# Ledger of designs, part 9: designed miniproteins, single chains

Each design is a single chain, and the fold is of that chain. pLDDT is the mean over its residues in the fold that is shown.

## One batch from the design tools (miniprotein)

Design m299
Fold by ESMFold2-Fast:
Structure m299 (fold): chain A 78 residues (1-78)
Amino acid sequence: STPASATVEGKGKEAAIKAAELAYQRSGGDFVGAGMVSKDGTTGSATAPGGLENARKAAERAYEMAGDDVIKAAGTAT
């Protein structure tokens, strides 16, 4: 698999999901990760086995860990 990453600035769960989707589309890989940073510096991260749906689920998990004031999201895929 070709490794890929994407970063999206934006509020909340939608930004995380978009970053993970973009990373998955670029790599076509079967393993995805999502990370988020909230306004106060709280971070959240999650990984999931492959597929677009699982990329979204990883992003949702990262959002839950980071909290409501998310200002930056990133996705990776391999």
Scores: mean pLDDT 67

Design m300
Fold by ESMFold2-Fast:
Structure m300 (fold): chain A 65 residues (1-65)
Amino acid sequence: MSDETQAALLESSADLLLVAAEVERELAERGLLPEEEARRIVEELERAAEELRKKAEELRKKAAE
C-alpha cells in the first residue's frame, strides 16, 4: 500500500470517527445516553481522529519526497 493510499484511508477513518462522535452527542441530546458518558466517548473519538489526521499528514509529507 502506498503512503498516499494509506494517508487517504487514515483520513477517511478520522472522518468516520468524527461522524460517530456527532451521533453520540445526538443520542445524549435525545436522552438515550447520559450526557457525561457521551461527552467522554466524544472526547476519545475526537482525540483518535486527531491522531489519525496527524499520521496521515506525516505520510503525505513522506510520499511527496
Scores: mean pLDDT 82

Design m301
Fold by ESMFold2-Fast:
Structure m301 (fold): chain A 96 residues (1-96)
Amino acid sequence: SEAERLTAAGVAALVKGDAEKALEHFEKALAIDPRHAEAWLNLGETYLYVLKDYEKAIEYYEKAIELARETLGDSLRGRLLIERAEENIKEAKKKL
């Protein structure tokens, strides 16, 4: 989907160290599909690792978990997303 393509472009921007472009891509993905759990996960990761906004990171990870349960069900993709989000929430909480 276009939302998946934009989310992948955001991840590529993060790998290159361009947080501003990454956020733009994730925001565009969410404008197309507000329920795209992977875009919420990657917003959480950007806030955790780059912006160091731990409270917002937790909020975005919790949104990603909620939407992954609703849209991905018990798929492998959904389970891996939820596991990553839960692990990263633990890391964010250690920084509070």
Scores: mean pLDDT 89

Design m302
Fold by ESMFold2-Fast:
Structure m302 (fold): chain A 53 residues (1-53)
Amino acid sequence: SDQAEQLYQQGLDLMKQGDYQGAAEKFSQALALDPDYFPAAVAYSQALAKIRA
């Protein structure tokens, strides 16, 4: 959980920088450690939507 939380925070920082690809990778890593981490799942979906835009 602590490592998943850190990865999630790193993903949020990358989202703020406009690095949606990097953010998606961090959120994916967080979900690999904690599949029920709902905030990371939502953020991952949002990052992917930005990449596809």
Scores: mean pLDDT 84

Design m303
Fold by ESMFold2-Fast:
Structure m303 (fold): chain A 82 residues (1-82)
Amino acid sequence: PKPLTPEQQAQLDEAIAAATKMYLEYAGAEKVEVRVRVLSDDRAEVVIEATIGDEKLVTTITLELKDGKWYVTELRQERLPA
């Protein structure tokens, strides 16, 4: 996979920080883990795993790159046993 540009990385970092804040403040998460995967030249996936008690809330965000900007095209959320 190709490395992200500084601008693309900054956009993802800002989105990750906002999502982490939402999970900690509104969902009552004890722990939030984020991983980013570049799937192709124009697609990336962000997986956010929030631990809430004995459960893990997994949010998968699919992003599409257009003209140097990331756009959310799909959002999936699953609740799993921790």
Scores: mean pLDDT 71

Design m304
Fold by ESMFold2-Fast:
Structure m304 (fold): chain A 68 residues (1-68)
Amino acid sequence: SVEEEAEELIERIEEAVRNNASREELQKLKDEMSEVLERGKEELDGNTFRRVYERAVEALSKLDEHER
């Protein structure tokens, strides 16, 4: 499901940041998360999407800070 894909991507992003992954790899994860969130907004109910979105934003903020 889209919810499961988002949860797995959050874990992958956090692991990639911890392991100092390349800028290209981090960008791919960011792009993939954006796509999953767009699908989730359309496919998930509002409460489920809000939970996933909040966790994804936290993970993406760590990724964006690390890419600089």
Scores: mean pLDDT 79

Design m305
Fold by ESMFold2-Fast:
Structure m305 (fold): chain A 63 residues (1-63)
Amino acid sequence: PAPSPEAVELLEQARKAYENGDYEKAIEYARKALQVDPRLGEAVRLLYEIARKLGKEEVDLTA
């Protein structure tokens, strides 16, 4: 019942991309992690956080 090591590695790469502000790579890695293990709640949560940040940028384009 442990998550796949591949899924964990992909999630780690997604989190590093997110910390670097590279949301496109973070989304790509998080999606791949979910393809390997659909039950990875952390990957789902990370995608939600990225969506929130991208939504804020859509509003911030006035700056």
Scores: mean pLDDT 74

Design m306
Fold by ESMFold2-Fast:
Structure m306 (fold): chain A 87 residues (1-87)
Amino acid sequence: EEELIARVKEHEERTVRERPDQVANEAIGAANYAIKSGDPELKQAAIGGLQRAIDALERVGKEHPERAEEYQRLADQAKASLAKAQA
């Protein structure tokens, strides 16, 4: 449903804006679990999740420059986790 897809995207954007620590920690946690599990499907899913989290944090940080330092710090943490997941 088009309305459901729009609501999911709105919820994701709201979560990144209001709970950026949660977004970063969930993506990083999923990546750490995937690396430990050795499951290639979980690893690919975690890489995708980290990339989406980084993109969202950087986008919202640009939209809210007063909080840009917080969003950039979290994006950098997610980028470090992405590098480990790709190794």
Scores: mean pLDDT 80

Design m307
Fold by ESMFold2-Fast:
Structure m307 (fold): chain A 90 residues (1-90)
Amino acid sequence: SASQKFVQALDEVVEKNKGLFSDELVARASRLALELLANPGEKVNAIEFLKASRGTVLKAIGLMQEAAEKAGFVLKVEKNGYVSLLPKKP
């Protein structure tokens, strides 16, 4: 499924960047990905969801954008740390 593809792509991107993030942050990023998949187009505050520093959240968002693109999605990033997930145009 598209959900599994996004989660697997995120796991792959995180493994390639091993040691940059705590296991707890990785678990929260996976939950955020599932929340975004369950509510397409709805805005979630990534800073509040990931419970990390702004700099760490921005790095995590960057990796989530890479994983989303691999899965056929666009992770839209807005001001104040809000993110939403949209299907990529075919």
Scores: mean pLDDT 81

Design m308
Fold by ESMFold2-Fast:
Structure m308 (fold): chain A 93 residues (1-93)
Amino acid sequence: KVEELIEKLNKLFSEAMKALFDIAFINWEVENRDLTPEQLAEAQARIDKLNERLKKTAEEMLKVIDELEAVGAPIDPATLTIERSFAEAILKE
């Protein structure tokens, strides 16, 4: 059970990081490339979809972190604190 929660947290963190990277890349393209109005609309739609997914991933991360803390999982408390802060920062959007 604990191993499954750790694997789930690692997967969620990786998914969140990938979404942030994709958003950063699209924002970079919008700022640094001369995009057509159609390309700009597509970029904005992609960012909106990624942000919605990112929020859901962050919510799930917090639930998994709470479960890991409740079961006394053998994880460095500093790691859980950092990952919690990361998820909370995403949700402040």
Scores: mean pLDDT 84

Design m309
Fold by ESMFold2-Fast:
Structure m309 (fold): chain A 64 residues (1-64)
Amino acid sequence: SAIEEAKKLIEEAEKALKEGDLEKAREYVEQASRYAAQAIAQGEDASEVAKRIKELAEKIEKEE
């Protein structure tokens, strides 16, 4: 499902961020955001996924 794909991409983004690969982390966050938007459009509860995406984006921005 779209929510499952978003969760997998969040995990990949977290791994990339821990490895210091900010470019990959940003790419995974962007992809996760697209799947989260798709899940919302389909009527799925993506609130936790959206929160995790926002937190990761803020952490990536802080590292710059």
Scores: mean pLDDT 83

Design m310
Fold by ESMFold2-Fast:
Structure m310 (fold): chain A 65 residues (1-65)
Amino acid sequence: MSPEEVRAAVRGALERYKANPTVSTQVALDLVVIGAKVEGQLDAAREALSEPEYRELAKRTLENL
């Protein structure tokens, strides 16, 4: 996945979560960012998130990957 694709995927998942904030849409957002981290594209994912949104996600999913 390219950095542009990562940013697009994270933005899409974030917009879905904002439009319908459920556990399912939150998990979908988390999985996109985890996938970006595994591919070494975490910086691109961070660019698509605000600092508070990134901190909340990191606290729950990224610390042990």
Scores: mean pLDDT 73

Design m311
Fold by ESMFold2-Fast:
Structure m311 (fold): chain A 74 residues (1-74)
Amino acid sequence: KKEAEENLQKGIEAMKAGKVDEAISYFEKAIEIDPNNAKAYFLLAQAYLSKGDVEKAEEYRNKALAILKAQGKA
């Protein structure tokens, strides 16, 4: 998870710099390392919305919501 968090931080920095494609790459790496990282899915959804890719944004948003719903159970 620490490596996933590192990639998440790099993605956030890329978003701050307006480098949306680089941010997407970092968020994808974070998800590859930690598939239960709902925040990374939400950030991917936001990044794809910034590119106008509504279908991918919706897909990643739904993934994030599913993870949060699963984590809300014992």
Scores: mean pLDDT 81

Design m312
Fold by ESMFold2-Fast:
Structure m312 (fold): chain A 79 residues (1-79)
Amino acid sequence: SDAEKYAAAGILRAAGDIERERGDYRRAGESYENAGELFESVGDNEKAAESYRKAAEAYRKAGDYEKAEEAERKARELE
C-alpha cells in the first residue's frame, strides 16, 4: 500500500542519516535515493526531492559525481 511505501521510505531516510553519521557516504546516498524513489511513487514530491538532494550531497562526499548529478536532476524535476 502507499502507507507501507511511505513508512519504508521513512526507514530508508533514517538509515541514510545513520550511514552518513558513520561516514559511509556511498551507502547513505543509496539509502536516500531509494527513499526518494519510494516518496515519489506515493506522490510526496517534497520529501522525494529532499531525499534526492541528500543523496546528491552524500554521493559528492563519496566522490561519485555522476550519481550526485543524477540525484540532483531528479530533485529538480519534482520542484
Scores: mean pLDDT 90

Design m313
Fold by ESMFold2-Fast:
Structure m313 (fold): chain A 96 residues (1-96)
Amino acid sequence: VSQKEIDIGMAEILIGVGNLLFSKGKYEEAIELYEKAYELAKEVSKKLAARALTNLGKALFAAGKLEEAIEAYKKALELDPENEEARENLEKALKS
C-alpha cells in the first residue's frame, strides 16, 4: 500500500466522521476533520479534496461563517468544476 493510498483512505475516514459530527450539530469539530481531510487529499486526489472542501463549506455555513464557506465552495469548484453539490451550495450561500 502506497502513502497516496493511505492518505486517500484516511481522508475518506475523516470525511465520514466529520459527516457524523455535522449531523449531531458539532460544526466546529466537523470543520477540523474536513480541514485535515483536505490536507491529506489535496496532493493526491482533486475530486476527494473538492469533496472535503464542499463538506467544509457546509459546516462553515452552518456555523455562521459565511465568507469562509463561500471561499471553500469556490476552491472546491476550482479543483472539481463538475461538483454539483459545491455549485448548489455556493449559489445558496451567495443568496444569503
Scores: mean pLDDT 90

Design m314
Fold by ESMFold2-Fast:
Structure m314 (fold): chain A 72 residues (1-72)
Amino acid sequence: MMTVEEVRERMERIERGAVELARALGREDKVPAIRELFRRATEEAVRAAEEGRDEEALKIIQEASEQALRII
């Protein structure tokens, strides 16, 4: 069972990695889009976890990670 805290911690870790990767590649212009993506995705994943929809929360986390790589 995934807790809301675990969802937030996982999303923060992935967001940090994506922002660091964007900056390392000289794509700092993409940082606002990455932050907005993770802001929305974290809200949705937290709601799913609060409702006991762990599979949906995991899917949102995975999709956010994939979308961040496409933005970079």
Scores: mean pLDDT 85

Design m315
Fold by ESMFold2-Fast:
Structure m315 (fold): chain A 70 residues (1-70)
Amino acid sequence: SARVEKLVEELKPEIEEIVRTTPSLEQALEQSRNLALKAADQAGLSEEEKEALVKESVRVAAREYQRLRE
């Protein structure tokens, strides 16, 4: 979905900030998931698009966490 792709790009800086300021991967993934859920609700996404946004946002957080540990 183009809307999901656009929202992921818009959320990336905030997800990266969460990863940078959160001490554990588990907490960073949880906060990123919650951020994506709020964004999906605000944008009026379908349940399928909401699941896709959460999944991609969590992937962004995991990748950023790994990058910072390199």
Scores: mean pLDDT 86

Design m316
Fold by ESMFold2-Fast:
Structure m316 (fold): chain A 85 residues (1-85)
Amino acid sequence: LSEEEERQVLAALAEIVAAINKLDPNYDPEIVELLRRGAQAIDEGNYEEAAKLLHEASKKAREKGLVDTANIAEQLAKQAEELAK
């Protein structure tokens, strides 16, 4: 990773952690799990898998009316797609 890509990865991981902390694991365990798996994939450098997991998290959040979480997950999925090239 370039220095710029490394900063993007760290920022993405921080945003995922913030998104998880805003959710109640008792209410949204499936979305929390998808976000955690997405963060793990980013940490492992598997950006293609991260994008798929984050897109799924966005879809499920949207179905539950969690608009802010859905928008964050979708933005992060697009960032992972760019990193995957």
Scores: mean pLDDT 81

Design m317
Fold by ESMFold2-Fast:
Structure m317 (fold): chain A 78 residues (1-78)
Amino acid sequence: DLLEEGKRALEAKDYKQAVELFRKAIAEDPDNAEAWFYLGEAYRELGDKNAAIGFYGRALSLGADPEEVREGIRKVEE
């Protein structure tokens, strides 16, 4: 499961591997809000604030939890 492997990579702080796994998950299902959300989390950890905000916005448009998205954006602004 690409999404679960990506989450494990995030927990291990293997952010580049997490990005590759979440991008593959999105290629299989572009409407997977959770995959877009975690792609935003990975880019936030990599310090790419603009990309992180863009991916959080896509996740929100696809039905991601608004509170989780707001918390992600708040952490980017720090």
Scores: mean pLDDT 88

Design m318
Fold by ESMFold2-Fast:
Structure m318 (fold): chain A 98 residues (1-98)
Amino acid sequence: KKQEADEYLSLGQVYLINGDYEKAIEYYKKAIELDPNNSEAWFNLGLAYEKLGDLDKAKEAYKKAIELNPNMESARENLGRVLEKLGEEEKAKELYEK
């Protein structure tokens, strides 16, 4: 299962780099089905949704990445950007509270 999850994560990454965001989402979802606690897969799913303009789904994916790995600074930065685009500026500010 872990090797297959890592293979799907890698395939999703290839499609993301090539601009095929729908296929990237498909493979990241497959990676998450096999390894639902992989914070990197959730973060990359958020990136793919953000590139498609699905900001609500990007927000959910980034929140899950942060839940699984609270030290993932890039996920907090990207969530903040998405929250600002959604007009949720107060929620974005909460990400930087001590």
Scores: mean pLDDT 82

Design m319
Fold by ESMFold2-Fast:
Structure m319 (fold): chain A 55 residues (1-55)
Amino acid sequence: MSSFVRWMRALAEHLDDPAELAAMIASLRELAKTADPEMRAELEEAVRLLEEMLA
C-alpha cells in the first residue's frame, strides 16, 4: 500500500459520518478521471479500500 493510500484510509477512519466517507469516495473517483495513469492507479486503490470500509 502506498503512503498516499495509507494516509487516505487513516483520514477516513476519523470520519464520523458514512455520508462523508461516500462523498470522499465520489471525489476520488472524479479526480481519477483526469489524473495521469500513476496517480489514477493510486486513486483507484484508495477508492477500493474506502469502499471496503463503507461496506
Scores: mean pLDDT 77

Design m320
Fold by ESMFold2-Fast:
Structure m320 (fold): chain A 74 residues (1-74)
Amino acid sequence: MEEKLQREIDEAMRLISRAVALIMLRNGVSLDDLRELAREYRRKSEEARAAGDLRRARGYRLVAEGLEEAVREA
């Protein structure tokens, strides 16, 4: 049951990250720059997970997923 709330928060974070990426595209950020930014957040997520910081790892992963989704839809 508490997992349902966590899932809703994760979905909200992904949607917010996607929305911000779309705003960046409208303001002249290139698809290539967004793709590179997504890779950087994936790397940060893996590094945080290796360090045992699961909360940060999750946050970075959700940001990367939102950015990647915006790039696919563009």
Scores: mean pLDDT 84

Design m321
Fold by ESMFold2-Fast:
Structure m321 (fold): chain A 110 residues (1-110)
Amino acid sequence: SLAEKIKEAVEKGEIVFDPEAHRRLRERATSDEEYFQLALEEMEKAAKDAGVEIVAVTSFVENGERVLAFFVKDKKTGKYGIVVLGERVTPEQLAALRDAFEAQLELEKR
């Protein structure tokens, strides 16, 4: 499921949401710190299975809970995508994610 979401993000070059992964990980975690660790571990496994690398991770707060966004790159094609472990982003959050994504692309060109 998560590996398929990562593949979709890089193949289409778009933002993809996985609210089910967020819900499942939050049910297992007792703290934000444990949620971050579990989310990173699941994402690293799924990225490896998808043939994708994690370029950057950022976070924002929705309804009092931390939500993670991952910038990912297909190792074969060099195409990029964004995976959000959540249901939605606000227009302001989307703009911030796009700005961070573009900044990371400029760093990779160096």
Scores: mean pLDDT 79

Design m322
Fold by ESMFold2-Fast:
Order: structure tokens, then C-alpha cells, then sequence
Structure m322 (fold): chain A 117 residues (1-117)
């Protein structure tokens, strides 16, 4: 479920000792905002099956884990951008791809803001 995905990602962020409490809060906010955008876009596309919607949620969760891991390791944003490109290349459905493109663009913007702070 969405609530379980959020809970697991927030717990994962809390488990990373290299992040400050302030960084953990910014990352949790980024995760919540990313899924809020995703759910809005999925609601705007009622023609997608429940299984097709879950596939997009899985791709977004995978990207969020990639982003969190890259930040934890001090990797450049280009590592996350490579992850976006790989996930986009794996998505055959154009509607699913368009949703993922919009969500990933939002996430990359939030990551740039977090790094600038």
C-alpha cells in the first residue's frame, strides 16, 4: 500500500546514520511530496489498470531508493539522473512513462534544492 511504501522509506531514511536529523526531515518531505504528485497524476489517468498504477509506484519507489542511496554515499546528482534514464527505458507504456517523467523531474528539482541548502 502507499502508506506501507511511505513508512518503509521513512524508516530507511531514519536508519542512515550519516544523515543529520535536518537532512532526514528534508528527505522525508521529498518522499511525501513525490508520492503526493504521483497519486494526483495516477488519479488523472483512470484508464490505467490497478496493476499498471502499481508498476509506476514501484518505479518511483525504486528511484527514491536510488536517490537516498546516492545522497548517503555523497554521489553526484548525475547518478540519480542515470537511474531515471534506465527506469524510463524500461517503461513501454507511454502513459506510465509520461507520469514517471513528470514525477522524476519533480524529484530531481527537490534534490537540487536539498543540495543547495
Amino acid sequence: SLEERLRELEAYIDSIESFSPEEKERLKEMVRETFELLERLLAENPALSPEEKEAVRDAVEQLLLTAIDALARGEPLEAVEAGVAALLASIENPTQRAIFERVSAFLLGRLREIRAA
Scores: mean pLDDT 88

Design m323
Fold by ESMFold2-Fast:
Structure m323 (fold): chain A 58 residues (1-58)
Amino acid sequence: GALKTELNTLLDELKSSLESKDTDKALEISEKILKLLEKTSDPDLINEVKTQASEISK
């Protein structure tokens, strides 16, 4: 749905900001992701975000 599409867009932006080493932008995007996760109880989507975040942080 639209929420999953929005989260995938934010995850892509998070990767881009980390590749450019823009930590301020990465933090802003992370906050937006957390806000969207508060609006969903979809465990698959939550797991997808957690997996992507752990891969990005390495």
Scores: mean pLDDT 73

Design m324
Fold by ESMFold2-Fast:
Structure m324 (fold): chain A 98 residues (1-98)
Amino acid sequence: MEEEKEEILKRADELLEKARQSNHPFKDDIISIIEEVKKLVEKAETPEDLRMLRIALDNVEKALNSEDPLERDIYLALAEIQVAVVKIDLENREKRKA
């Protein structure tokens, strides 16, 4: 778990730097998604949540590397959905503890 979290955080930082240097039209949205992934990684309690966050970063990287505007939009939407799923899972876990 901790080793996987460190790997995801390192990759998130690398993608943040790449996003900041890019001329991508949705640069601010990409940065926001990556920063949310970093926050969720620290709170993640299951391997499934970490897997979803890794897939979210994969989709962010595909969006940054894609030259097709439609493909970029699809990958960003997928990343946002994966982040939302992890947020919902963490909120539901907190409600069960309360």
Scores: mean pLDDT 81

Design m325
Fold by ESMFold2-Fast:
Structure m325 (fold): chain A 67 residues (1-67)
Amino acid sequence: GAEKLLEEYLRRQVEEQAARLGAPAEEVERALAKIPEIARETVEEKGLTPEEVERLIEEEERVRAEL
């Protein structure tokens, strides 16, 4: 579902950023623990479908590749 796709994307972003910054494991664990709630709230608030989440992820990754 849409929530699961967004959760997986956010998790990857947190893990990549933590690796680049050398973040402490405790900070990473706290950030990861918040992801399911953030994903659920975002999907519910915006009424996103799985296809819309995939499209948003692709667009975000494209923008980040330019940075």
Scores: mean pLDDT 78

Design m326
Fold by ESMFold2-Fast:
Structure m326 (fold): chain A 55 residues (1-55)
Amino acid sequence: SMVDEKVAELEAKAPSLSLEELEALAKRYYIETPESDREVLAKRIREILEKYLAE
């Protein structure tokens, strides 16, 4: 799915990006995603960002 693809791309890029760049990319993916899928995408992105911030 498009959500799964965007989440996988974000996770793959996270180690090479600064926190600010990671947040900007996450916001871009959110905007590019259809409204019907945005809630699911936002939840999954939040989980990734929380893991990254904790590390």
Scores: mean pLDDT 77

Design m327
Fold by ESMFold2-Fast:
Structure m327 (fold): chain A 55 residues (1-55)
Amino acid sequence: DPRLIVGLLVKDEGLSEEAARELVARLQAGADPAALAREYGLSVTSARGLARLAA
């Protein structure tokens, strides 16, 4: 659920809604979840969540 993930990134990581939407779009386009998590400064917990979602 991309909309739910955007909301969680905004609440849990403090991302802007624009940054969260861009992150989800890049993830759906096949970007590496670990590289995205480092680029956006996400927590280890959120990074693991993105990796599971992308798999």
Scores: mean pLDDT 75

Design m328
Fold by ESMFold2-Fast:
Structure m328 (fold): chain A 55 residues (1-55)
Amino acid sequence: MSPEEAYELGRRVAESLLAEGFSKEEALEAVRNALRHMGQEDAIPAALKGAEEAL
């Protein structure tokens, strides 16, 4: 996964969860878990950067 793809994924996941009423901490944890389940743990920093922009 490219850093740009990870960033966009993190941003979209965080935006979706915040819209559903989840906390910032829950949104960030969901982003980390999604990347780990995809085997993309090295992309977590880029995804968290995208998630932070949504928060």
Scores: mean pLDDT 82

Design m329
Fold by ESMFold2-Fast:
Structure m329 (fold): chain A 64 residues (1-64)
Amino acid sequence: SPLEIAKEMFVLLSETVGEAAEEALEQAKKEGITDGEKIREIFMEELEKKLPELKKEVEELKKK
């Protein structure tokens, strides 16, 4: 159903954001970065790297 597909898309988006955040925090910890603005920049870069794959997964869900 459309609602079930929407739910799966929201879960996928939530997981992608969580993964990007975890990777950004781990990199910041490893490099000793404590500046919130720099951590935000790393998070955005990690998120941008994941967007093409996220888009692909969303398109696969739409085929159901």
Scores: mean pLDDT 81

Design m330
Fold by ESMFold2-Fast:
Structure m330 (fold): chain A 52 residues (1-52)
Amino acid sequence: MDEKLRKVVTEYIKRLLSQGYTPEEAKSRASRVFPDIKVEDEMIEEALKSLE
């Protein structure tokens, strides 16, 4: 995956999590917004760790 795209997707997930969405909801929404990008669990973990 392009590193810039991965960063954008991870930041979007982080924003959703900070707004009260669950990791599952954030992954689903990110997949709808970025349909050409595979949203991996690793991105969710990175976003969650940033919010600790």
Scores: mean pLDDT 78

Design m331
Fold by ESMFold2-Fast:
Structure m331 (fold): chain A 59 residues (1-59)
Amino acid sequence: SLEEAAEELLEIRHRTTNPEVLRYISEGLERVGRIEDPEEADEAMERLLREAKELAAKE
């Protein structure tokens, strides 16, 4: 789940031309990477993916 969500986020980052989406994903991945609790990291990654998809869809 976490690995699949991270892979999908990286695909969105590679496809997008919106600098706000690029920055949001990059900063979000760095933030999630600092979470030591695996369950909190999973939830944060899934949330980041949902929010990144919503942000990209507003283009």
Scores: mean pLDDT 79

Design m332
Fold by ESMFold2-Fast:
Structure m332 (fold): chain A 97 residues (1-97)
Amino acid sequence: SRVRELILKQVGLAIRIIGELLDIERGDEETKERARRELKEAIEELKRVSLELAELGSEEDKKAAAKILRLLSKAAREAGLEENAELAEKAAEEVEA
């Protein structure tokens, strides 16, 4: 199922994003710079996956996708990543539209 495939990708991306946020908090300067770049890429991929899931999935899948994006927005804001937080919040709004 494409919906199942997208849900698994979304979960994997969320876990990856948590790892990148931890690297930004705890890593050395080179690790932090790499993690910031990888975080931007992961957020864009999560947005694409979440939008496709919103079009193909159930209402429950849409709500779950939006919640994950909002949790990411909160985590990014707490890490001082305002641009990434805004990107994630806007993606959540698009998924719910």
Scores: mean pLDDT 80

Design m333
Fold by ESMFold2-Fast:
Structure m333 (fold): chain A 85 residues (1-85)
Amino acid sequence: SEKEKLEEAIKKVEEGIKKAEEALKQNESTLSPRQLAAAKEAIKRAREYVKKAREALEKGDFEEAKKYLELAQDYVAKALSLAGG
């Protein structure tokens, strides 16, 4: 179902956030203050959009859930790039 597909996609984004956090932890000493701050902000935004995607999904707003999920995916990609992972 659409709900099951979105739940699976959300779980993949949550895995991406975890990978970004681990990469950031491993590379913290080698990142510039600006890059470190940007990576932390990207992780924060990814978590925020995952929360919004889950809330939209619980309301049955699948289009809204997809929009927030896409934003969360973009921030995970940015966080991984910035964190050196």
Scores: mean pLDDT 88

Design m334
Fold by ESMFold2-Fast:
Structure m334 (fold): chain A 67 residues (1-67)
Amino acid sequence: MAERRARVERLRKQIEEFVKKAYEAGLDPDEILRGVRAFAAHAGLTDEEIDQLVAYARKLLEELEKK
């Protein structure tokens, strides 16, 4: 469990950096979320873990839009 959690946290940091850079570059939120899902799928994650990372990216986008 601990190793799995550490892996997800590491991927969340990578997703956070990607989302911020893509948002600054002017990509649409839907386009950014598609990129996150594709990245997570290629990382060999389960469907639940992929959905968790996509949800995290969506939350980050909401926080960026709320300013």
Scores: mean pLDDT 77

Design m335
Fold by ESMFold2-Fast:
Structure m335 (fold): chain A 72 residues (1-72)
Amino acid sequence: AAAAEAQARADAIGESHLPLVKAMNEAIKAYDEGGLDKALELLDKLTEGVFTPEQREALRRNLEAQAALDAA
């Protein structure tokens, strides 16, 4: 499962990358409050210039996968 796999990876590095986990949690909260577009906007704002492109891509994919599961 794409969402579970991405979340597991985030959790595995959480101790070393607490800001990454926090950014993902904030994005999930934003998704619950305002939907995918708002969550992606917040995620981009929180991660721009702070995380690597690979980390940002992983977070975005996780969020999109969560939205897809919720819509199904």
Scores: mean pLDDT 70

